# Designs tried in a protein design run: designed miniproteins, single chains, continued (2). Part 38

Each design is a single chain, and the fold is of that chain. pLDDT is the mean over its residues in the fold that is shown.

## One batch from the design tools (miniprotein)

Design m5301
Fold by ESMFold2-Fast:
Structure m5301 (fold): chain A 77 residues (1-77)
Amino acid sequence: MLSREEVLAEIEARLQEAGEEVYNNKNLSEEQKKEAGRILLEGAAEAQRLLDAGDLEAARAVVDEALAKVKAIIEAS
């Protein structure tokens, strides 16, 4: 089983990587970058709330959903 600290580190790394991919993607419009950034920010906030509540699996699921939505925006461009 992963500790809270290991789950937090995994989430932070995945969100950072996704944010950098969005920021450096030349095919995304500014509006698409803004929407992707909003999804990542909201996902990060909800994941942190769930981690603080001790729900590690729900925190990971929220991040997975946010990353899937961002991937859909990238693939649509």
Scores: mean pLDDT 83

Design m5302
Fold by ESMFold2-Fast:
Structure m5302 (fold): chain A 71 residues (1-71)
Amino acid sequence: MKIPAVGEGTAAGKPATFEGVLDTDTGTATGVLTVDGSGAPGSLPVSELDLKAGTFTATGGPSVRLVGKLV
């Protein structure tokens, strides 16, 4: 199932925001990650998903950490 999602966090110690789609079947969030004002398309593995609260966390490599909401 694909759910629109937004997130905030850090990438390489810089502020990061995310806007895209969370796919519950693959456990990935795919969209645009904006780091320090620069946006790039990509996908991140979902580390935790709470469908009842409408929240998730996503981590990519050693530097990307996001906490998000399902829209």
Scores: mean pLDDT 80

Design m5303
Fold by ESMFold2-Fast:
Structure m5303 (fold): chain A 82 residues (1-82)
Amino acid sequence: SAREELERLERLLSSPDPEVRLRAVRELGRIALEYLESDPELAERALRALERALSDPDPEVRRAALEELVRYGIRLIERAVS
């Protein structure tokens, strides 16, 4: 289920491998966008995980988290003006 996938991705953000954390960030961004309308609580939980990733020690992971958050923000604006 999406919830089980989200819980796994949240755990992967604590991986010692920055490549694993980077992939988790990208997948969290995908979940946030996919569930924005159908499960806003799940999307919000993914968003909070992305916000935590902004403080990641790896600069590429931080950049990916920012990119995913910007993508989500743009989607919210597009929906609000449609």
Scores: mean pLDDT 87

Design m5304
Fold by ESMFold2-Fast:
Structure m5304 (fold): chain A 66 residues (1-66)
Amino acid sequence: SELEKRLMAAGYAAQRALAQARAQGLVPESTEGEILDDETARGTVTSAAGTVTAEVSVEEGVAAMS
């Protein structure tokens, strides 16, 4: 379903945000994925030193998670 594709993209966005945060030397305190709209998802990592976000298209997320 279209919702399942968006949830998949949200999961991938969360993975991308986590990878970016770790590459920056941050210690993640929370990691979340969210659906922004029908075409876009966002991952957010929060740390004591700041927040990292990654946005991905639903098409990109589905392709990466397939």
Scores: mean pLDDT 84

Design m5305
Fold by ESMFold2-Fast:
Structure m5305 (fold): chain A 67 residues (1-67)
Amino acid sequence: SELEEAIKKALEEAERAGVRLLLAGASPEQARAHFERLLAEKLRELAKKYGVSVEELRRMVEEIRSE
């Protein structure tokens, strides 16, 4: 679905941002915090765009990541 593809893209972008921080010398903990923060922001935007709850989107993220 379009929403599922948008979630996957948000995950990829957040993961890339975290990896960029690691390459720049940040700790794994700092990179993880940045990833989580950016993902939360992107999910909030998707929730507003598609009229779904952030909690529902978090469930979809967990399902995608378990595949």
Scores: mean pLDDT 84

Design m5306
Fold by ESMFold2-Fast:
Structure m5306 (fold): chain A 93 residues (1-93)
Amino acid sequence: SEEEKREKLIELFEELVQKLMDALFNKASEEEIEKIVEEFLKKAKEVAPEYSEFIEKVAEELLKEALKVLKDPSKIYEFADKAVEIKFEIYDL
């Protein structure tokens, strides 16, 4: 069902955000962060291939915000705000 698909996308997105936050707090490499995003992209597209363009945009936006945090740790709040915004967009699918 669409509801079950949405719930699974939210679960995968929350897992992505948690893994990215953990990686950023542990000062992970850019390559490690890119790998986390790539794993989300693959799993999310498998769950909801009809939303592939949306999923790609979400992955791109979060990767961009995560890379900003690597250069400036204070940007973690902007990353958190973007994650909340995207979660609401998934909820409205």
Scores: mean pLDDT 87

Design m5307
Fold by ESMFold2-Fast:
Structure m5307 (fold): chain A 80 residues (1-80)
Amino acid sequence: SASLERTIRAYERAVKNMEEMAQAGEKNKDLLARLRDSLDTMIESLKKLKEEADPEQAEEIDKIVERLEALRARIDARLA
């Protein structure tokens, strides 16, 4: 649906913004910790969104989840 496509595009923009914030704020541990918490919530929301998705939309959601999981791993490495 057009609504689902708009939601997927909004998540793509949000992920890009989070990636940019993590890079710009790499020395700001408080910022990274808040981004880390937001990442888990976003991943769970995307998994639920995937239940309503067609196969092409599901593939795009999986790519966004992969980017979020990669970002989570980078943040975890910097917080350790």
Scores: mean pLDDT 84

Design m5308
Fold by ESMFold2-Fast:
Structure m5308 (fold): chain A 69 residues (1-69)
Amino acid sequence: LSSALSVTQQKIVLFLLQNPNSAYTAQQLAAALNISAATVTASLSTLEAQGLITSTAGASTTYSVANPS
């Protein structure tokens, strides 16, 4: 990958890789990782831009690993 991941971004990716068939809101990830929701939201935007995760819009936006295969 062309960009190094921050510690927060690495924690989010690893959590999602442990749960590849599940999708999580930024608030759920913040609670699970004990990180602020604002920090998680910023990190999720960066990870999605890098193609590492996918977002699904709905009543709440959820995030999952973009390409587990």
Scores: mean pLDDT 77

Design m5309
Fold by ESMFold2-Fast:
Structure m5309 (fold): chain A 91 residues (1-91)
Amino acid sequence: GIAEIIGEKIVKENVEYAKEKAEKELPKETPEEIKEEIIEEVRKIAEESVYKEYGVNSSWSEEKKLEVAYGKPKKYVEEKIKEINEKYKAE
């Protein structure tokens, strides 16, 4: 239904954000398998936020659902990219 279409869009948008962030902010020497691992984990986090947490807990406002559905995957991407950059740029 419409809710499933919205959920799919949220997952796709989070995955695309992760791809763009990885391409722009990760070290050029970062292995492709690490980039793929980040993207796949973002997909899992986004899917869990949309389909597992919000499909069951309908008590949250749509604004709150969207805030968390986008917030959790973005936080993971930013923290993981920072971790990798520190590892590759450290002395």
Scores: mean pLDDT 74

Design m5310
Fold by ESMFold2-Fast:
Structure m5310 (fold): chain A 70 residues (1-70)
Amino acid sequence: SITDQITQTINQMRNNQTVQLSSQYGQLVGQSVDDNNSDVDRSRRGMQAVITDLGMSPQNQQAFMDSFNS
């Protein structure tokens, strides 16, 4: 499921934060919001919590926000 993919991606990012994984995370969350007509604001807050928890670089933050918003 997409939820499983999101969980796997977050776990991968905990081990190694890359622009590619950050973009993939953004795409998966964006797709989940679109497919399930989910609360965008809740998803955005969830993403901000992940940014804070992982200490993401500005480059990685930009990568997943760009992917989420596309």
Scores: mean pLDDT 73

Design m5311
Fold by ESMFold2-Fast:
Structure m5311 (fold): chain A 87 residues (1-87)
Amino acid sequence: LEEEMIKLVEETIKKLKELKEKGDEAGMLQTLADTSDKIRELLLKAGLSEEEAERVASEIAKVIYDGIKNDEYEKALEEAKKIIKEA
């Protein structure tokens, strides 16, 4: 579970980096929404409540968004990993 979510976050950050360089803001927002949904699904399958899954997914999406916005990709990944390990 943790490894799957970490891999998803890493792939999301890589994709967002590429989309930002292309100026595709709509693609970035859609990618964040898709990642949040996938994280929520993984957490639900692992037996977390809907409320917990939604909270964790939204928190991860927020740190990724902030990192991409500020070009702090490494910080975004580290913060997301901390959230995942606590979940």
Scores: mean pLDDT 81

Design m5312
Fold by ESMFold2-Fast:
Structure m5312 (fold): chain A 75 residues (1-75)
Amino acid sequence: MLTELAERLLEEARELLERAKEEPSEEVVREAELLEGLAGIVLGVAKLIGDEETIRLAEEAIRLAREAAEIARKG
């Protein structure tokens, strides 16, 4: 179940990154920062239980969310 949440966060991060490239806004920045925070919590829990797959998915979601926020701030 934690892996499924991480997969959903990763998909949302991918969608947000595309939205940041096409229509950068303060709303996209806020959504990206919230997504990064939630993915960070998931990453912390995954590390505690040793779920390597969820760790990888959460780290990728954080990376894409950070990129989306940076693109949206610069656009």
Scores: mean pLDDT 86

Design m5313
Fold by ESMFold2-Fast:
Structure m5313 (fold): chain A 64 residues (1-64)
Amino acid sequence: PAEVKRLLETASPVERRALMEAIRQLLDGKPLTPEELAEKYGISLETARRILELAQATVEANRA
């Protein structure tokens, strides 16, 4: 999706890693909470929520 591509192009390396991790965990059936993602990567809770929303949208788009 265009939103994920834009985030990957403009995001910091940490934000990009957080997005990739969120996607992997969703595919494994082990979704992260925004709080866990924010703490693990040192990003804001707002950024973590946005990343998780984009990860969910990406996974759903690729499933069906």
Scores: mean pLDDT 75

Design m5314
Fold by ESMFold2-Fast:
Structure m5314 (fold): chain A 88 residues (1-88)
Amino acid sequence: MKQEIYELAKERALLEGAKAMVYEGKDAYEVIEKNLKEAEEWLKKNKESLSEEEIEQMELAIEGIREAAEEAKTMTKEEAEKLLKEHA
């Protein structure tokens, strides 16, 4: 469960960055970093209304997005196109 949340969040973030790079000409890292900041801000704002388990799940998802952002720093358009094809 914990590993699955991390891996799924990472994969989704990478795919979103790849789509932005291929279809919109945006930098994948900038797109994913923006999503990371929004996720971190959402958790900070809502932490008091969440259960301990919900906080843990969100923290794992944020770690996944953070790792995706790090990988996206070196992502090329060719690599982005390949990633999208593998998940088509």
Scores: mean pLDDT 83

Design m5315
Fold by ESMFold2-Fast:
Formats: structure tokens, sequence, C-alpha cells
Structure m5315 (fold): chain A 91 residues (1-91)
């Protein structure tokens, strides 16, 4: 369960990155779609991690991803990743 939660957190970061790429291309519909997928992946990762006490670890993975994205200048992706982290904690 913990390993699956971590895979979902990694998928959330990938979806956040895709959201930023489409946002910069002007494809707002795809950008929103990937952002929503990232948020959903974060929430699901948090729910799965809650049973093993790893919910905070999942949130920290997502926050580290957000910080890395921000360093890369991917501001929208960073915001999405931080949103996914908050949803993982709220799970």
Amino acid sequence: MKEEAFRLAERAIRNARLADEYYKKGDITKAIGYALRAIGDGLQAGLLAKRSGAQEEVAEILERGGRELKKEGKEFAAKVAFGAAENARAA
C-alpha cells in the first residue's frame, strides 16, 4: 500500500508538469485536465498512505516535487503539486 501511494504521488508530479506544459502552449482545457488529475492522484495517495501512517511522507514528496518545479520556472506546475500535497494531508 505505501509503495502504491508513493507511485501515485510521483504520477501527481508528472501530471502537474504536463499541466504546466499545456498551460504554456495555451491549451487551457488540457492544462486544467492534467491539474485535476494531479490533485486527484495526491488525494488518493494520501488516502492509501493513511492506513500505513505514511500520509505526511506522501505530502513531503509532493512538496519536494513542487519546490523542484518552482526551481525549473514551472510556476503553474509547482502550484498544482503544492495543491496535491494539501489534498494528501486533508485525506
Scores: mean pLDDT 87

Design m5316
Fold by ESMFold2-Fast:
Structure m5316 (fold): chain A 101 residues (1-101)
Amino acid sequence: NPEEKKRQEAMKENVEKSYQEALKNAKTEEEKEALELAKEGILAVIDGDYDRAIEIIQELQERLAAISQDPLLSREELRNLSREDLMVLAGALGYGAALHS
């Protein structure tokens, strides 16, 4: 599907741009690693590799649980999220925690 491929390419380009901007503000190696994982998770959702995306999101949740009180979502709960919600969650866990004051 040419339209779907074009949409996926545009989404991947936006993810890369967001990642590069986020790296400018990352101060620690842990923040940079979280941003890299968030990028990989979002790209996995775009590619339809939901099992990989869920594994990455779970790792991000576990990393952030040490510094936040947000509850961890189970693998089953993550499988019930929409594609859009998975991308938002991955971005929030990696980019939001590292970049938002």
Scores: mean pLDDT 74

Design m5317
Fold by ESMFold2-Fast:
Structure m5317 (fold): chain A 94 residues (1-94)
Amino acid sequence: EETLKKIAELLKKVIERLESLYEETGDPRLKRAVDELKYLLKQVEDLIKNKASDEEILFFLFQVYAFTQYLLDNLELPEEVKKILEEIIKLARK
């Protein structure tokens, strides 16, 4: 539960930063990234509220890991955002 709550907080920070970056650059990849991250945020909030099974949590953590790694590999991101994404990966790989 603590891990999921921390992931939710970090996802909120990344979403805020990427929305700001999208307003500055107009890069449609950032808009798609924000939309997907908002979907993942909704999923983690639902997992916390519904006291999800360990299997559901592990599957979700794999999705978070895979998408966060995709963002690091494919987008030019500020160092602040990269550090937050790297922390999300570390939490998701538990």
Scores: mean pLDDT 84

Design m5318
Fold by ESMFold2-Fast:
Formats: structure tokens, sequence, C-alpha cells
Structure m5318 (fold): chain A 83 residues (1-83)
């Protein structure tokens, strides 16, 4: 994937993620949303690391962290929605 394609993908992900967070804040209770905040922050931190990556190894590590953070958020969201 080219640098331009990767940048476009990260920009699209960030925009979609921001819309998802706004929607969750609207449909969940304050207590439910507060439970998700650490997971949302982890996704944002991983995304920032991916954007800051200067080597292939750093980029691969950052993308793995991003995938892990997204997975953790999805699992926690399932728990919150099951209650």
Amino acid sequence: MSEAELRAALDAFEADFAETVAYLKKVLSDAQFATLLPYIDAVRAALAKARAAKTVAEMEAALEELQKAVGALQEKLKEVLAD
C-alpha cells in the first residue's frame, strides 16, 4: 500500500470512528458511555501511533496495536449492550 493510500485509510477510519463515538454517546446512558471511554482512548492512542510511524516496523506494530484496541472496544461494547 502506498503512503497516500495508508494516509487516506487512516483519515477515513478516524472520521468513521468519530461518527461512531458520537452515535454511541447519543444512544448509551452516561454510565455505559463512561465504561467505554478507556477503550475509545486506547483506539485514539493507537491511531496516533500509526500516524507517527516512520519505519515499516513501527507502522506494522502500530497497526497491530490499533487492531487490538478496536477488538477490545468491540468486546466491551458487546458486554455493555448485553446489559
Scores: mean pLDDT 81

Design m5319
Fold by ESMFold2-Fast:
Structure m5319 (fold): chain A 94 residues (1-94)
Amino acid sequence: SHHSQLLQSLQNMKKELERLLKELEENPDDKDVFRRLAAVLQRALDFLSTIPELKEEAEELRRRLAEAVAADDVEAVKEIARQVIEILTKLIEE
């Protein structure tokens, strides 16, 4: 069903973000992991901004992500990743 496909997409996105976040935590100097995590976060936030109830939160996190990436701020990107993972977890309704 459409709902099952959406749920699987959300689960896959959450899993990808969790994996990349862990890799960045283990190797904070890895610029390739940093760029990949930022790209997946941007994709996740683009999706979340299409949900009316989450639009303002997603747009604010997108702004913070752009600033963090411009500053090469690894800690800020990790914090944003944790927040996005939490939002995805709530949408999946563990």
Scores: mean pLDDT 86

Design m5320
Fold by ESMFold2-Fast:
Structure m5320 (fold): chain A 73 residues (1-73)
Amino acid sequence: MLSPEELVNEAAKEAGVTLEPEARELLIEAVRRHPELRNMETLLAILTLAVDPKTKVVRAELVRPIIEMVLEP
């Protein structure tokens, strides 16, 4: 099985996005704490919603609310 770090890195590569260090750490911690996030489909959806279409950069301030929405009942 991929580690949380490997899974997040592969998702970013597949989505064609660049993760800011703070965004990367937030995603790794979320995957580590929440097994429901340990799937490529969910991570790709989060990255697609959080990416800046001009720069292809994912910022922490956009990732936080998206993770919260995905995890809410």
Scores: mean pLDDT 81

Design m5321
Fold by ESMFold2-Fast:
Structure m5321 (fold): chain A 68 residues (1-68)
Amino acid sequence: VQLSVEQRKAQLVHMARQLVTDFGESPEDVVAFVEKILESDPSFSEEEKAEAIAEVRRAVAEVTAELA
């Protein structure tokens, strides 16, 4: 079943939060990892990729602030 772009963004945000909180990955590495996933995914438009990256950066910053 193909997920909507909105659902896929939500999954990327959730995964990014877990990588920081549960796996101890650096925020920078998590963002870079998501950028690579999106770069390899031809189903996202440039605008959708930018939005997904922005949401991931926001979520990672939010979690990092809460852990500090």
Scores: mean pLDDT 78

Design m5322
Fold by ESMFold2-Fast:
Structure m5322 (fold): chain A 64 residues (1-64)
Amino acid sequence: GPLEELARAAARRLQANAEFNVKAYGGTSASVEVELDGDGARFTVTVDGERYEFVVDGAALPGL
């Protein structure tokens, strides 16, 4: 549905940004996972083994 498409698009943008930053600053790996959470999405960003989780409301997804 539209929420899933917005969440996956946001995850792809976050992944590309994380990979760019990792390469620029001498890191080795970055990954982004996304799960739908109510009216929004939960993102899990892992950079060189460090994990960061945050939830974004559906209305904010286009801005990621």
Scores: mean pLDDT 80

Design m5323
Fold by ESMFold2-Fast:
Structure m5323 (fold): chain A 82 residues (1-82)
Amino acid sequence: KKSEAAKKIREYADLIEKGVNPEETLQEAIKTAFEALKDEKDSKTVARSVGLILDAVAAVLEGNYKEAAETLRELADMIEKL
């Protein structure tokens, strides 16, 4: 499940990098991340995940789609290691 979630987040990152409905695609990436993390009990992992999500949101709102994609890939790598 976490490996599949990471794969989906990377797919969303690729779409955002290409400018494909970046705000809507980001919302799907965030939903996927929260579903993957909903039973996570490590407060450090949760805090880092939320930080990466907020950074990706800021990047998309600023039009920095490459930065948003890189941040989502970092989030996916973290989720995959869980």
Scores: mean pLDDT 86

Design m5324
Fold by ESMFold2-Fast:
Structure m5324 (fold): chain A 85 residues (1-85)
Amino acid sequence: STPKVTVTVVVESEDPERTARAIEEALRRVPGVLEVDVTVLTSASGRPLVVATVVTEESSVDDVIEAARRAAREAGGRVRSVSVL
């Protein structure tokens, strides 16, 4: 069995719902992705934040990160952080 990892991507966006949808669709197309969860957070300071949590095969980590970065950029978002566990 291939080892599994969790990739968390945090994205700032002026259109968080559009960005979340774009990221979710892009991540679901990556081979080796098992689970995708995308949450939109709105802080009291008015800063919208999109958090994508992806369970993927370890061999697909780079493809997941690339897909998330591309989808965020196309939707007008900016990636703040990426973590892999």
Scores: mean pLDDT 85

Design m5325
Fold by ESMFold2-Fast:
Structure m5325 (fold): chain A 81 residues (1-81)
Amino acid sequence: MDEQMLQRAIEKQGLSRDLVLVLYEYGQYASGEISPEEAIERLEKAGMKPEYIQALRGMLTSSPAERLELMRALLERERKG
């Protein structure tokens, strides 16, 4: 339920597909569906840019505050590109 609510909020806020995919894979890990290594591998196989893969790695190991900072950095990079 919480994961589906988060996905709806992300979609409603107009986040990029790449950032949504990072958050989706993090959600799969947080729900116990996949390992951290599998989450990273899925992004790599999808051809995701290294910056998004590093962001997922950070989110898997970071505090809530550090996770928010990583998300902000991703959004800023997308606006610049």
Scores: mean pLDDT 69

Design m5326
Fold by ESMFold2-Fast:
Parts: structure tokens; sequence; C-alpha cells
Structure m5326 (fold): chain A 58 residues (1-58)
């Protein structure tokens, strides 16, 4: 799907392929709610990465 391609591309560029399954679940969950479009997939995966970075900070 386009969402899977976008998630993979962003995470590979950021060196966080370890989070691919979790990021996919997050983005697809939001899209399935009907409150977000596929056009928001890239911003949503970047938001997910930002929340992960916050959780990893001291």
Amino acid sequence: SKVETIVHKVLTAEGREDLEDEALDFVEGLLASGLADESLAEPLVRLFLSTQRLAETV
C-alpha cells in the first residue's frame, strides 16, 4: 500500500527500521478511524518518530 511505502521510506531515511511494524500499526490505526487521509501518512509517521524520541530522551 502507499502507507506501507511511505512508512518504510521515512523510517529508512531516519535509520529507524526497527520501528517499522509499530509505526505502521500507529498510522494505519489513525487512518482506519476515518479522521485522517493517506495524504497525512508522512506527517503521521514523523509524529510517531518524534514521540519515540521523546520517550528515549533522558
Scores: mean pLDDT 78

Design m5327
Fold by ESMFold2-Fast:
Structure m5327 (fold): chain A 72 residues (1-72)
Amino acid sequence: PLSPEEQAFLAQIDELEAQFKAGKLTLDEYNAKLKALLKQYNAQESDPLRATQMGMLAIARFTQLWLEERQK
């Protein structure tokens, strides 16, 4: 189950993804903002397992967008 902090982090990723799909961000800008967001989340997360799981979710979401963009 996701914590409220994990849900808030994923909601921030959802907003970045929406901005990318609306043409407001390039893929490089999305990646840079995602990395910054993940770094800030990891700095506040004391549980290394939860930090790793959030990192993997962020990577999976970026990989999906990268794959979709590459197919165009």
Scores: mean pLDDT 78

Design m5328
Fold by ESMFold2-Fast:
Structure m5328 (fold): chain A 100 residues (1-100)
Amino acid sequence: SLLQQILALARATAAAVRAATSVAQLDAVMDAFVAQVQAVMAQMDAAQRAEADILLGSIETFFAIARWMYQQGKISEAELRDIVLTAIEETIATLEELIA
C-alpha cells in the first residue's frame, strides 16, 4: 500500500538521521523525506491524501520549529538530531498502527 511505502521511507530516514555527521546532512535528510512523502501522496486518492496531509503537515511544522531553535542557538546539533529522530520514530509508530 502507499502507507507501507511511507513507512519504508520513514524507516530509511531514521537510519539516515542516525548516520548523519553534520547539520547540513540532517537538513538534506529532512528535506528528502518531505519530498519523498509528497511524491507518494501524489499517487493517493483525495481521502487518503487528506489523512496523509495532516501527518505530513505536523512533521513539516516540527522540523521547521527544530531548525529555528537550532538557528537561534537554543539547541545543540546533538539535540537537533535527537528531536528529528524522535519525530520520525513517532511517525513510524503512527503508521504501524494505521496499517495494522
Scores: mean pLDDT 84

Design m5329
Fold by ESMFold2-Fast:
Structure m5329 (fold): chain A 96 residues (1-96)
Amino acid sequence: MEEAIRETSGNVLYIGASTGVFLAERQIRRMREEYEAGSISREEFERLYETAIRNAQGAIDSARAAIEIGLEKGKEALERAKEVLREAEEVRREIE
């Protein structure tokens, strides 16, 4: 029972981490493209940035929780989430 609960919880956390990474990557791409095209205001850019950071941080938290309960795949998700967070910060720095 305990092992099955760990596997189920780990898979849910891993899916959460993967989804968060995917959404953050999409928001970062949108930030870069729309800002460079002049199709987005600074206020909208800030909103997309906030959303990307929130999704990346949620992915980090979910990946860490998956690792804590023994899911090895969580380590890969954690590294991807950290890279996405770094990319969001880099895009903001480039645009400022």
Scores: mean pLDDT 78

Design m5330
Fold by ESMFold2-Fast:
Structure m5330 (fold): chain A 95 residues (1-95)
Amino acid sequence: MRVELLDIDIVKLNDTEYLVYLKLKTEESATGGQIREMVEKVAKALHEEYGLEVELIRLTRVSKDTWLAELRVKGDLSPAQLKEIIRETIERLLQ
């Protein structure tokens, strides 16, 4: 399944915790289950490669081909480092 990352927004909660919002474009036929599996694959890679604790909190279809994934991320990284690591991981696994 082809997925395009449209936007990443990161909100710092404390020194080790973040809320991450991923805006994703998919085929109109994509199911919530398929998008969840894809996001969970990214979360697993972030955990295995960088030691980040990543939980999918909410997945929302915002239009026919657009989804918003809300993640809680725990790790000792700056917001800029976290944003780049997430972008690179998505591009490597899904783009």
Scores: mean pLDDT 84

Design m5331
Fold by ESMFold2-Fast:
Structure m5331 (fold): chain A 100 residues (1-100)
Amino acid sequence: SRGEETGRLVAEAIADLFIETVKKKAKEIQPSLPPVSDEEREEIRKLVDEYAEEFKKTFGDEEIANRLKEELLKIVDEYPNITAEQFKEILEEAKYLAWG
């Protein structure tokens, strides 16, 4: 029905705003730090999974939640010098901006 299509469009817009905010925040972090450890990368992957799962529970769209997770993992790979603590802060700020 039209209601389901509208809900999906809202979820897609929120996911896109979240991804764009994370990407912008990641670009602002100075690349002077060495790459993070494999253990810290695993912690970052867990954070990404937790935020994607929360998105799924909030908006109910598994396909959009999976796309969000994939795009966030690409950002993690593009910015190997960002710590787990910094990623947590970025994800929390992006969540506040995108879905309150």
Scores: mean pLDDT 82

Design m5332
Fold by ESMFold2-Fast:
Structure m5332 (fold): chain A 71 residues (1-71)
Amino acid sequence: SEEEKLLEELKFYSKDDSLKSLEEAYKALQRRIEEMKAKLKTLSGVARLVGEKELEEAEKVLQKAEELLKK
């Protein structure tokens, strides 16, 4: 299902395989994104470029989860 696929994406980007529900995974990814944003301020060069790309993908997954949870 779309919910199952989204839960797996949320687990992947949050780096937490223990998450059992979409709501738990959404909250975990929100925290991870804030951590990623903070870390990006300290990074430079290739590490910063990689971090920016990872943040972009994580935010896209978070937005999908937010839309599903609003329904």
Scores: mean pLDDT 80

Design m5333
Fold by ESMFold2-Fast:
Structure m5333 (fold): chain A 95 residues (1-95)
Amino acid sequence: MSHFLEHLEAHLDTVGAILEAGLYFMERQVERHPDNEQLRADLALERRDVELFPALRERVLEEAKKEKWESQEEFLQGYHEISRRVWEELVAEAE
């Protein structure tokens, strides 16, 4: 396996942890400001992102395993294209 895949897996694990922490703090903000419509809208989006993230992680890693990146530039471009497409597909499937 390419060293890029190991770094990608670690990065995605970090992103997942950040999203879960963000959700926790946003839920606390909504509890403190129950009349704030914008905070409730932001919370709904954060919940969606957290709920969809495990599927995003799995699909991105499976697509990445099929790639043969020989440079950091190719890896970053490929990761960006895969993650954007997979995210768009997951959001469409959830709607």
Scores: mean pLDDT 83

Design m5334
Fold by ESMFold2-Fast:
Structure m5334 (fold): chain A 68 residues (1-68)
Amino acid sequence: SPEIDALLADPANAPIIEKLLQAGFTLEEIRRALAAMSEEQRKNLTYELGFEAIIDVSVEELREAVLG
């Protein structure tokens, strides 16, 4: 999916993706979770949980944002 590929390649999202990988998610699992999200949910993830999420929220909160 070009949209998901662009999201994964976006430098603004790289820290969140890296933190999810460190949390034990595979890149394929992250990709599938993003593909299952609505466009609004993806935008909210990057907007609401962008820079702050990689600094001051737990890995478990990032998991919840991606999966639920």
Scores: mean pLDDT 63

Design m5335
Fold by ESMFold2-Fast:
Order: structure tokens, then C-alpha cells, then sequence
Structure m5335 (fold): chain A 59 residues (1-59)
């Protein structure tokens, strides 16, 4: 199912954004975190990453 593949990618995006939030809480350098986020934006798009970033990183 092609739709399931899209959901799988969204799951990976959420997991990676959450991992970045965890690293931020642990005191990881902002430059490293921002570069990882930029890669996600390129792969998954601004809207999806922006929404999840606000939910996970803003907290």
C-alpha cells in the first residue's frame, strides 16, 4: 500500500524530530541540531517539519 509508505515516512519524521528535541534537552550544540532539521525540511517539506518542530522543539 503506497499510503502506508507515506505514513511510514511520517513516522520516521516524527521519530527524528523527537530525537532532535531529546538532544536539545541534553544540551547538544544548536548548530548540529539545526543542520539535522534542515535535512528533514529538504526531505519531508517545510509544512510537515515546521508543525512537528514546533510541537517537539518548542517544548
Amino acid sequence: DKRQEELDKLTELSLRVRNIAEKARAGEPKEVLLEEIEKLVKEFGDSAVGTLLRRHIDR
Scores: mean pLDDT 72

